# Designed miniproteins, single chains, continued (2), part 114

Each design is a single chain, and the fold is of that chain. pLDDT is the mean over its residues in the fold that is shown.

## One batch from the design tools (miniprotein)

Design m7959
Fold by ESMFold2-Fast:
Structure m7959 (fold): chain A 78 residues (1-78)
Amino acid sequence: SRLKKLIEEAAKLLGVEPQDLIDFFNEKGLSEEEQTVAAEVAIKAKKLPLDEANELIALFIEMLNEKKPIGEIRKKIK
């Protein structure tokens, strides 16, 4: 699935096992769509300069904490 591929890519970039990332997302109570967006954010952040990466991650966390619709979050991180 797309989610599995994104988790594997994100885990590789973060230097962790894919199962550890899955366990982390499940522990945080993220839906499959939220997990997909979280993996996409991690992949994008790893390819950005550190300042831009930190800003993207902070924005994503803020929108999750505000319970923004996942579709709105996804549009903002593109």
Scores: mean pLDDT 81

Design m7960
Fold by ESMFold2-Fast:
Structure m7960 (fold): chain A 90 residues (1-90)
Amino acid sequence: HMTLEEALRKVLEGARLLIEGIHNNDKELYEKGVKLIQEALQQLPEEVAQKVADFIVEHVRRVKENKLTDEEYDALIAELEAFFEELLRQ
């Protein structure tokens, strides 16, 4: 069974692929990201899963609604990595 740390790392990997897939219009990366996120969220406590899902949904919306500049994309990935690093430290 997946540990909390393993599940959080898997969500981070999935979220990176998901955002990259949307930014580059790469359906395969998008689908791979979605699958990893879905599998990992099932292994997280409900409160953590909800917090993670809300974060991902908001950042995915930003990528989908507007074409991001390279600077905005890099900032989004940095925010994503910082969010998961904070969760992993707790």
Scores: mean pLDDT 78

Design m7961
Fold by ESMFold2-Fast:
Structure m7961 (fold): chain A 93 residues (1-93)
Amino acid sequence: SLEEKKEKMVKIFDETVQKLQQALFEGKSEAEINRIIDEAYKKMVEEVPEYEDFVKKVADRLRQAALEALRDPSKLQEFVDEAIKIKEEIVDL
């Protein structure tokens, strides 16, 4: 069902956001940020291939926000705010 697919997407998304927050806190590399997001993208597309275009946009938005926070730690709150907005969009599918 669509509800089960949304629950799976939310779970992958929440786990990914937690991993990204930890990576940013630890000062991990841009390569590690990209690896985390690429793995999440693949998992989400496997669960909901019909939403591939939406999932690609989600991955691109998370990547931009995470890399901006990596370059400037004062932007960590902007990353958190973007993650909240994306989660709301997934729930509203």
Scores: mean pLDDT 88

Design m7962
Fold by ESMFold2-Fast:
Structure m7962 (fold): chain A 79 residues (1-79)
Amino acid sequence: SDLEEAVAAARAGDLRKAAEYLRKAAEKLKKLGFDDLSKQAQQLADAALQVDRDGQSPEPIVHSAETLLLLAKEKLEQA
């Protein structure tokens, strides 16, 4: 899934690639009616690009992406 790819990219330190997958995940979540998760994915994509630009640790982005993936999996299991 796009969220799994985002987590993998963030763990590799590729925050630009992580942001790309997070935006793709946000669009898919919106189409499924999961508006709150879609907004969280978009906000995390913006945060990932800011962290990349500032040269800061990707660890907070990895943690947030993993949390979002778990929440999305729970919602998809109920759909």
Scores: mean pLDDT 84

Design m7963
Fold by ESMFold2-Fast:
Structure m7963 (fold): chain A 81 residues (1-81)
Amino acid sequence: MEVSDEQLAEGAARAGVMLMDKLGADEVTVSPAELAEATGISVATASRALRAAVAAGVAEAEPGGRARFTRERAEAFLAEA
């Protein structure tokens, strides 16, 4: 069973909010390795999830396959999901 890119984007947004809560921050830049640790998924799936979040307009692409999330945008996306 393959997870859809839409579901991966939603999962990445949820993980981004959780990481921002842990850091007490309003934005976070997440690497595939950091997302994998936060969610328990593989690094390959995490990389796909971050790309899906960028494609969905939830996060901005950063160097090295990372994605930058803002709390406002991530929470707005999750409210529509």
Scores: mean pLDDT 80

Design m7964
Fold by ESMFold2-Fast:
Structure m7964 (fold): chain A 58 residues (1-58)
Amino acid sequence: MKEELFEKAKKKALEAKTEQEGIDAVSRYAAEAYPVLTPQEVVKLANEVLKILGEKLK
């Protein structure tokens, strides 16, 4: 369940054409996941997605 939220956020972020679109996707999925994930898990998700975007959008 939590892993599905991580994978969904990563997949949507990787489809973004701009870094801003990726940030918007992360923000949306973090908000949806908040009732299920701990604050620490939300931060981890955001950091992983932003790292992948930084690698891909260079």
Scores: mean pLDDT 67

Design m7965
Fold by ESMFold2-Fast:
Structure m7965 (fold): chain A 97 residues (1-97)
Amino acid sequence: MSKEAQDLKEAVEKAMELDPEASVSLSGNTLTITFSDTPAGREAKAVVVSTASSLAALNVTVDGMTVTLSIADNPYAKKNAADLLAAMQEVADKYGG
């Protein structure tokens, strides 16, 4: 797994430990995480947004307590696309319902 994919996976896993009520879903190349409207959910959201926003391979959209991550259409994303999608699928399988 690439460093970017590992960083994303670790950030999501840490966020889910902070806010176990958060929901995760994967649709195509888009990972959607909805955090609880609690202090823990706000901290968990900040962890994911901070890490994902530092990754040139990801587009990050925040709407209230919902964070949407998609694989960007650029050379950095293209090189890491398979690893990023694998990381997104792994966290969706582990925390998604």
Scores: mean pLDDT 83

Design m7966
Fold by ESMFold2-Fast:
Structure m7966 (fold): chain A 82 residues (1-82)
Amino acid sequence: MEEFEKALKLAENELDSLQAAYDATARKHGPEAAERGRAAIARVQSLLDEAKRDPQHAVELAKKAIEEGRRALDEFARLLAE
C-alpha cells in the first residue's frame, strides 16, 4: 500500500514536470516542437488511470508511468538545449 502510494505520487510529480517542460518547449520552439511531449503526457496519464483501475498490477503500472515520464523529460531537456 505505502509503496504504491509513493510510486503514484512520484508519477504525478513527473506529470507536473512534463507539463512545465512542455510549456517551456512550446514557448521556445512552437507547438510542433512540443508534440512529442504532448504524446508522452498522454501516455503517463493513461498508465496512471490503468494503475488506479487494476489493483493487481497497480504498482507495476505506476512504475511504468514514472519510467515513461523520465524518458520524456530527458527528451524535453535535449530540445530545450537546442
Scores: mean pLDDT 75

Design m7967
Fold by ESMFold2-Fast:
Structure m7967 (fold): chain A 96 residues (1-96)
Amino acid sequence: SELEEAVEELKRVIVEGSPALLDALKNPIALELAEILARVSEEHPSASNEEVARLVAEEFAKKYNLSEEEKEKLEKALLEALEERERKLKELKEEA
C-alpha cells in the first residue's frame, strides 16, 4: 500500500516533468525513489528507459528486501511513467 501510493505520486511528478521533482514529493518513499532515479540517470546518461527503470527497481528492492514480484511491479510502473514522459516531450517539440 505505502509503496503503491509512493509510486503513484512519483509517476505524476515524472509525467508532468517538474524541474522541482524532489520539492513536489511529500511521500518519503517517493522522495527516495526520485533520488535513486536522478542518480541512476546521471550515472547512466546513455541508458534506455528500460535500463533506468530496471536499475532503480533493483537498487530499491535490494535496500528494502522486496520480493521479485514487487520489484517487477515497481520496474513496470517506473518504465510506464518514463515512456509517458518521453511521449509528452516529443509532442511539445515543433518540427523546425
Scores: mean pLDDT 74

Design m7968
Fold by ESMFold2-Fast:
Structure m7968 (fold): chain A 82 residues (1-82)
Amino acid sequence: GLGRLRRMIEEWRDREIAGKTPEEQQRIRLRADSILEGLRLAEREGVDLRDWAKRTSSVDDLVARLQGLVEERSREVEAERA
């Protein structure tokens, strides 16, 4: 689960950093760190990261899943206020 997704992000980061300026490398590192933090928060919230690891083929797919999770939480918070 988490280990496979973490490895996917780390491999993506190392690939994207190649041939970039120091400023671009820093932006890529910060993006990778943000995605890793999103995974830690998803795990803490009880998301099945083992299922995500089976269904996720790319970092873009993983980012889309994390965005969907944030949107679902926003809807739940709004529903509780209504």
Scores: mean pLDDT 78

Design m7969
Fold by ESMFold2-Fast:
Structure m7969 (fold): chain A 57 residues (1-57)
Amino acid sequence: METEARLNRAAGLLADPSLSTSEVARAVGMSRRTFSRRFKERYGVSAGQLRAMIAAS
């Protein structure tokens, strides 16, 4: 699958708080590091950063 398509799917999975960032990366067939880099390149923030910002109120 193309990296962008996998990252789009991963973004949807990140909305589910029951899934860890590593589980999301695994689900789209990426290492945690690769997932973090690719996600940041596409969305401007890392998956962990996005979750932290969403959790902050």
Scores: mean pLDDT 74

Design m7970
Fold by ESMFold2-Fast:
Structure m7970 (fold): chain A 71 residues (1-71)
Amino acid sequence: GEREKKLAEAVEEAEKMLREGKSDEEIIKRLLEKGYTEEIAREAVERAKKRLENEEKYGGLEGGVRAVIEA
């Protein structure tokens, strides 16, 4: 649905901002400015952190983990 699509897009944006060293509050503010809800922004930051942790664990080993984004 629309929520799942918005969440997936917000996760990608949050992931970029986390890589840039932005704080959780800055990321949430930026996502709100882009038209996402606070709930989606908060969930996106949490999911983006988990995705980056998984990437760091498996980035040196190709094919280790399936990164799943809610559609």
Scores: mean pLDDT 72

Design m7971
Fold by ESMFold2-Fast:
Structure m7971 (fold): chain A 79 residues (1-79)
Amino acid sequence: SDIQKQLKMRVLLISAGSTVYLTERLLEKNADKALVQQELDDTHHVIAYLEENKHLLSDKDKAELEKLKAQHAALEKQA
């Protein structure tokens, strides 16, 4: 159902948001650059998948995805 598809996409979006938060903390603590780059690359793929399937996202989740994309782009510039 559309509701079940939206829920699955929401869980993926929340997980990606948590990874972005952890990556920001890793950068603040001058963690290993290879680890930071791996987290950024993994998050990039998740964002791309969500973007391709954005029609399954609620308006609220679409707004959260846009915030996530902006935060991820900022972290990529910092790394």
Scores: mean pLDDT 84

Design m7972
Fold by ESMFold2-Fast:
Structure m7972 (fold): chain A 57 residues (1-57)
Amino acid sequence: MLEEIRALSPEERALLKLRLSARTGVDPADLTDEWIAEHLSPEELAEIKARYEALRA
């Protein structure tokens, strides 16, 4: 999980942080890759990647 999060593009990472911030109430700027890896499900990561790829097409 952590390696996959670190491999995300800056834009994908920003989108992921915004989504987690909306769900958890934590400021996106305070979200670390390690915190995200502990709280993000594999399903949420897959959904974000799929949505971002669709948005860029």
Scores: mean pLDDT 74

Design m7973
Fold by ESMFold2-Fast:
Structure m7973 (fold): chain A 74 residues (1-74)
Amino acid sequence: SSRERQAVVYLTAASLHVTAAEIERDLGRFDEMRENLRQARELIRRALEALPDDPDVRERARRLEERIRRIEEA
């Protein structure tokens, strides 16, 4: 469905922002890291809004939120 494609696109984009934040943290670019994490969270929210009851979308969102939390705790 179009909503399934939207959720996948949002989660893929969120994953790219999380990866960028990990790299920026390693480079000491903390302002850029925080902006990428903010964008990742907004994209996760949009994916969950597109398919709120989809277990695969919820699990992918949960894993991305765990990665974000680990970046923020480091």
Scores: mean pLDDT 90

Design m7974
Fold by ESMFold2-Fast:
Structure m7974 (fold): chain A 106 residues (1-106)
Amino acid sequence: SKAELEKLQPEVEKLLELAKKGDLEAQKKLAKIIIEQLLKQAKAIVEQAEKVPEEELTEEQKKVLELSKKLLENPDDEEAQIELLQMLSGISREEAREIIKLAKEY
């Protein structure tokens, strides 16, 4: 979803500046955008994986695919959101939980 990221980039950059200054509403809105992008990435991962044989996927890619499918079936699955955010973004489990919490409060 490069086109979706390009559309959101100016808004995300402004929100990042406000969030760094301690604007709680900006932090919540940014978190909401992150979770919405996670769902779009999950859909793209599933669509791309259907084009390759299962034996060509690494164990990490299989886990990402499993979590992506789980999240598409239940978008509110907080554990799947945490694990997928960690695997795709390299953030800590604690950082992922804070993003989910802020997104729910927006």
Scores: mean pLDDT 78

Design m7975
Fold by ESMFold2-Fast:
Structure m7975 (fold): chain A 90 residues (1-90)
Amino acid sequence: SPKEELKKLADEYNLLVVQAVELILNREPEEVIKREAEKAVEVLKKIEELLKENNDKEGLEQVKEEKKRIVDTMEELNAPKEIIEMFKEV
């Protein structure tokens, strides 16, 4: 079902975000963090596209809240500026 597919994508997004946060906390090179962050951004874009296709206005508002939450989280962690900008552009 579309809801089950969205849940799987949300779980994947959350795992990728956790992995990106771990790389930031471990002070890994920016290019390594960027690759993981790019994967998270692509999954978030896929979630947004599916919500638009299903005319899910409530889900789209949740995506807007997540975009703000993730940017705030990355800023609090002092993530590289390029990584923060990447999440802002979604």
Scores: mean pLDDT 87

Design m7976
Fold by ESMFold2-Fast:
Structure m7976 (fold): chain A 100 residues (1-100)
Amino acid sequence: DYVERVRAAYAEAQAEVDALKKEYGLSDDMADVITLMLTTALLVDDEKIKELVKEYLERAKEAAAAGKYEEAAEILGEGLEEASKYLAKNYPDFGLKLRK
């Protein structure tokens, strides 16, 4: 069940990322970051993570559409860092699973 949920979320994220790569000419590294962010948003039932991912993804799309790929990559990196900080603060058991 959980493995099926992870596979479904990853497949959905990959489909969206493939469309973005085609439309905006994104690098494989940027595509990997977007896939991670989207997969996390789909697996974490939290509206704040979904809103955060959406906000940074839209900012990155705007930069990429303007041909500013270095700026787009920086925006995606900032989004990933903010998502990680939010998860660590609000889901400490989820982020700190060292033993269970």
Scores: mean pLDDT 75

Design m7977
Fold by ESMFold2-Fast:
Structure m7977 (fold): chain A 81 residues (1-81)
Amino acid sequence: LFDGVLAELDRLLDEAGADPETRERIHQLVGELFARSLLSVSQLRKLWEEAGGDPEKLVEMLEERLRQIDAEQAAWAARMA
């Protein structure tokens, strides 16, 4: 499933003219979010649509999602300390 999702994402990124650095960054972000169960295929599709087919905008949106979740986890950890 995940490999199939990345293959379709690669097609979209290639069509959008994403450079190798942007593509690699998106793979890292999507991989981390999926590994942590923080992103679904449907949510990824919605983010791509909201990015308007802009790979750099997608990177920004994925990084913001990770940042928000990390901030929430850090706040929770701080309360336990």
Scores: mean pLDDT 76

Design m7978
Fold by ESMFold2-Fast:
Structure m7978 (fold): chain A 60 residues (1-60)
Amino acid sequence: MSEKVKKAVFDFGRAILDARTPAEVRAAIDEVLKKYEKEMSPEELEEFKRIADNALADVA
């Protein structure tokens, strides 16, 4: 996993500490994507989305 994806996953993990609903988790995903989209390759974005989608599925 790249350093950028690792940082995005770490920020996502921190953002969801107070999340109680799937909608709040999705909002956290969107914020992290906006923060890192300029720094990530398409492959890195897809890897992050895969990790985030798995986390969202586990909450729902």
Scores: mean pLDDT 76

Design m7979
Fold by ESMFold2-Fast:
Structure m7979 (fold): chain A 83 residues (1-83)
Amino acid sequence: VEEAADVAKGMGYAVRAFKNAPRELVEEAVQRIKNAKSDEEIIEVTRQLLEKAGIDTSDLSDEGLLVAAGMLVYEYELEKRRA
């Protein structure tokens, strides 16, 4: 199903971006996502971070980008707690 494929792709892109993007950009994006007041804002922040990490987001749906945002926040908070 298309939704499942988008979810898996979004999660994979988020993990790749988290690993490869500069920490400062990840931290800024996570803070902007956590403070976002609309799904549109979350989608735009996430797209910008993924693209700065060298990831083509043209094949991701809005739902895939929202999943990627959630995964980015999760990975960031998990790493922060491990420090």
Scores: mean pLDDT 81

Design m7980
Fold by ESMFold2-Fast:
Structure m7980 (fold): chain A 89 residues (1-89)
Amino acid sequence: AEEKVIEYLVSLGASREQAEEFVRHYREAQAAYAAGDYESAEAHARKALELLIEILEGSEEPEALKLREEAEEALKNLSAELAKAKAEE
């Protein structure tokens, strides 16, 4: 699954190193969230989304533009969603 994400991002013009860094932060965000470490989850998720947006800025393909809009929306909502999860602990 991770390798397919890496291959897709590389096809959009990302370096393999950028794609691997995205996957690493995404996985670390998931692990932190599952552990109830919402501060680490936010930090890693934010970094993953910022990297994804940067990668997608280089592409004018319709699919990449849509994915970028979804990533930007997720980034805007990230702090609010994680603050809500932490408050409901």
Scores: mean pLDDT 78

Design m7981
Fold by ESMFold2-Fast:
Structure m7981 (fold): chain A 73 residues (1-73)
Amino acid sequence: APSAAELIAQGFEAARAGNEALRAGDREAAIRHYREAIRHFEEAARASKPGSASYLFARENVAALRRRLAELE
């Protein structure tokens, strides 16, 4: 199974793709990429030790991306 660090990296790559899609005016692609990023960060939180830095960091990124996604939907 992928490590928490690998899942966090995948989450950031998906979030970056979402940001690039928004800059290009592709709202639909941005929504898909942000949903992928949320899934990766949720998996990272599950792969992390409860209360660890990686757990808290992953949860913080999920919350931030969910707020952004709500503004687009």
Scores: mean pLDDT 88

Design m7982
Fold by ESMFold2-Fast:
Structure m7982 (fold): chain A 76 residues (1-76)
Amino acid sequence: DDEGLARVVATAERLGLPELAELYRRLAELVREYGADARTPEMEELLARTAELLLAYALEHGNEEERQHALAVYAA
């Protein structure tokens, strides 16, 4: 979903999380190269790091709903 990806990258940049924006861009490149159903070790590492950064941000800045959502994503 190119529209969704552009939106999450823009949101990460707006929130002052350039490392998160870069993780999303790199994941998009890998999905474009290997396909959405591919799960290379690099893709798995990027997904884990994305979840970790989202969890850290939500725990420090988010409300209870945002923290619960971030925890669910991290646990998946």
Scores: mean pLDDT 71

Design m7983
Fold by ESMFold2-Fast:
Structure m7983 (fold): chain A 71 residues (1-71)
Amino acid sequence: MSKEELFKEIEETFGRAGEHGVELLEEGKATPASLALATAGINALKKSEDPEKKEEGERLEERMEEALAKA
């Protein structure tokens, strides 16, 4: 595995973890673990050089803010 391949897998893994964390928050399962997953995934996506991943991160951030506002 090259450094670039590893970084891509990390971004994809954190992206999925962030989405799962946001889904847990939307279900009312607001825990330190679900908040940490959502935040870590969103930050990883927003730091990506891929514009699509950045947009995905911003969308997840908005969903997280809405979920927390309702909690």
Scores: mean pLDDT 78

Design m7984
Fold by ESMFold2-Fast:
Structure m7984 (fold): chain A 68 residues (1-68)
Amino acid sequence: SVVDEAKKLIEETKKKMEGASGSEKFEIFVETMVKLNELYKKAPEEEKEELRKLIDEFEKEWRAYVAS
């Protein structure tokens, strides 16, 4: 499912970020957000609510990190 692809993408992104500098983390975040929004546009209606929540939580985690 598109939701499963999004979950895998987020997990892979978090692993990439563990070894990255601050500027690299931002670039990885932006690239991942582009990919997640592309998945959202392609998602069937029934998956969109769960996918939107995943995207919003990922963005919220990033905002919390940069606010620290």
Scores: mean pLDDT 84

Design m7985
Fold by ESMFold2-Fast:
Structure m7985 (fold): chain A 90 residues (1-90)
Amino acid sequence: ESFMQKLLDWVEDEIKRFAETIKDDEKLKEAIITILEGAVFILESLNAPEEDIEKMREILELAKKMKKEKVPAEELVEKVLEKLKEMKES
């Protein structure tokens, strides 16, 4: 729980930092997907509960789908941050 909250806070903070600093729409989407892939890898490497790994994978797949559908980076950021907040509340 404590580790999960810290990981989710770190992912949220990095996505917000990327949104402020990366001006290119496609590069911002790629950076967000990369951070989410890293979060999945960390959770798997630490043998986190499968439910938590699956929730993070769902957020990653959502971000990948939104990029494929050419959703603006601002909307992708908003939706990913919403899903991370939902995960923190469960």
Scores: mean pLDDT 87

Design m7986
Fold by ESMFold2-Fast:
Structure m7986 (fold): chain A 66 residues (1-66)
Amino acid sequence: SEIDELLEKLAKSTSETIEVKLSGVPKTYLVPKEVAEAIILRLAPKEDILAVYPELEELVNALEKL
């Protein structure tokens, strides 16, 4: 599962940022680890994330469908 791969990458990351790439999304995103964690683990509503990081809309929408 792409979610499981992202969770493993998040767990292994020692950087303040994480590189996120999803099938069906042509762009690779460099995201603050805290933000990536909130999106992947669904710790915050989509609306709250996009209010601060509107550029992540395509990424958040793709992750929501997984």
Scores: mean pLDDT 77

Design m7987
Fold by ESMFold2-Fast:
Structure m7987 (fold): chain A 104 residues (1-104)
Amino acid sequence: NALEQAIENAEKARRYAELGAESAEKGDFNTAAVYFSQAADYARKALEYARKAGASPEAIKHLEEAVTYAQKGAASALSGDYETAAENFRKAAEHAKRAIELLK
């Protein structure tokens, strides 16, 4: 079921984004980078499944924002700016959370 996959992947995107931000805030940048990579991958999968499920435009918009913030966060982490990376991944998590509410 595409809808169930959208929700599951959005929940994983949110969880890994939050874990990555917490790791970065604690100075564990290697662990943060791994979680950020997983968050970005799950956000993309959530968006693909939500589109296949015919989800509402509002839910799709929030998943597109989650992907965009995850991409910005990953770019910041690659440049060594883990403070900006953590901020962007927390925004990705907020958008994923809103998408989950709209997909239920």
Scores: mean pLDDT 88

Design m7988
Fold by ESMFold2-Fast:
Structure m7988 (fold): chain A 94 residues (1-94)
Amino acid sequence: SAAEEKIKEEEKKLEETLEALETMRELFRQGYSVEEVREYAEKHLSEEKVKFVEAVLDMLEGLGLTSNEERALALDSLIRITKETTEEVIKSLK
């Protein structure tokens, strides 16, 4: 059904979004700069994922985060919120 197809699309989008966020978090934990994370995304991720990464990096800069530890902690929170919110949306579609 159209509802089942939409659920599968939302689950795939969640997986792709979480993968990108988790990759950024691990790179910051490893000591990568904002510029190095952007460069990594451009080399290893699709164009759509690169745009998403750039948007997230701009958000982190807007929050005034000055250290990799602060950026990683912000990404941990964003990962949790994204997962919880999307799981609730998927449940509402079932």
Scores: mean pLDDT 81

Design m7989
Fold by ESMFold2-Fast:
Structure m7989 (fold): chain A 68 residues (1-68)
Amino acid sequence: SLGLNEEQEKLVLEMLHALLRAPRLDAAQRALVQAALAKDPSIKEPGLKAAEQAELSPERLAEFRALA
């Protein structure tokens, strides 16, 4: 467990789904990730941990780190 509430878990899942769909984020996907982080900046570190646990590719992890 990441210690997230329901809304934070939803935002993290939305970010992970965007990252899983492409090796690189398009403009719409980047906007979605940035919007999620803007709603709750505290999801940044739990989101990165979830991405690492999901074993995302190095390129996808780098894209998320750049946005977070």
Scores: mean pLDDT 67

Design m7990
Fold by ESMFold2-Fast:
Structure m7990 (fold): chain A 103 residues (1-103)
Amino acid sequence: EELERLKRNARIAAEVVEGTLEYVKKHFPEYYEKVKPLLQKAIDYFREAIEADTVEEAEEALRKGAYYFSQALESLPEEQRDEVLGYANERATELIEREKAEE
């Protein structure tokens, strides 16, 4: 149950970050090349958490994914960071509600 919960969180996080990367590409293309490697690392770690065999492995991968996502956001100017965070939060809420409706 604990491991499955972490894997569900990782699936949502991966989709949020993938959507965030596309959002930056569309709305702030001047920052795309700067954030892409950090957001891609975040996606890769969240995907690693989905494949984890233990709670410890899932937690470590989730922590690393969150770290790189945070670093990507911190690389953006304050105004763009707020807009990107707003998008990410909206997308996360949407995915969480979708998962609850399917259960």
Scores: mean pLDDT 86

Design m7991
Fold by ESMFold2-Fast:
Structure m7991 (fold): chain A 82 residues (1-82)
Amino acid sequence: IEDLIRKALEPAKVVGISIIGDTIHITAIVPNAETASKEQLEQAAKDIEKNLSKIAKVKGVVIDTTSKPPVILIELELPKSL
């Protein structure tokens, strides 16, 4: 599953993946995140949600602009078929 997630988030870099109960928590950094506009970050979040929805149910996608660089936080439902 981690390889599928990493590929679905390209070109964003996965910084962290953790599985807690039935939820996969992902932290990702988009290319040039330090200089990205709010609109660029929102578009990247939408693209990530669309790509990941093909693999698992997306529970949430949040942009954290208080981080340096800004990160995208994603929650997926762990597929029962894994």
Scores: mean pLDDT 77

Design m7992
Fold by ESMFold2-Fast:
Structure m7992 (fold): chain A 114 residues (1-114)
Amino acid sequence: MSKEVQEEIKKALLKLRNEIIEDIKKVYPDVEISLPEPKSMEEFIEQVTGTIIRTAIRENRYDPENPGLIDISDLPVLVKITNGKKKVTVEELYEAIKKEAEKIKKEIIEKYKK
């Protein structure tokens, strides 16, 4: 993969992460989120999923002792990437973020092959 393709993928993933963080901050304006630059797509997926889970635990939207559905209805980017789901399991959340990241990567790679 060329350096230009890698940089465009990285910028697109960071844009998605920032949009999700902005949605969280609109609902929880006092939340402090500090994330390092992801070294891989896998680290990106883990960082985003982990941030959402930590926020849900803090705001009592996910019970760690009795894990159930996380209510994402106030987070429009997550609703969009889950095809309109308002409540998701941790597994569904991880898979939705992974699928969206893979879609972004595929679309950028295909653009550079033309």
Scores: mean pLDDT 80

Design m7993
Fold by ESMFold2-Fast:
Structure m7993 (fold): chain A 87 residues (1-87)
Amino acid sequence: MKPEYITDERVYKAALKAQEKLKEKGIELPLGEIARLVETLAELKDEVSKEKLKEAIKDYFITVQKLDEEKAEEAAEIILEALEENE
C-alpha cells in the first residue's frame, strides 16, 4: 500500500497500537477511524494544550461513537499515549 509521508507511517503505527489497546478495553473501532483521529490530533497538538486535546478526543468518542463517559476517558488516554510514543 502507498506510504507517501514519514508522518503517515508514524500515524499508522500509532493507530495500530491504539487499536490493540482499545480492543483490550472492549472498544472495537476500524483501523481507518483510529488513523484518522491520530492524524487530525497530530495536526492540532502544536496549536492546543494536551488537556484540550484529551477533551476533544473524549467528546468525539461520546458524541460520534456513542461511548459512555468512562469508556471515552479510557479511549482518549489510549489515543494520547499512542501520539506521544510516536512523535
Scores: mean pLDDT 74

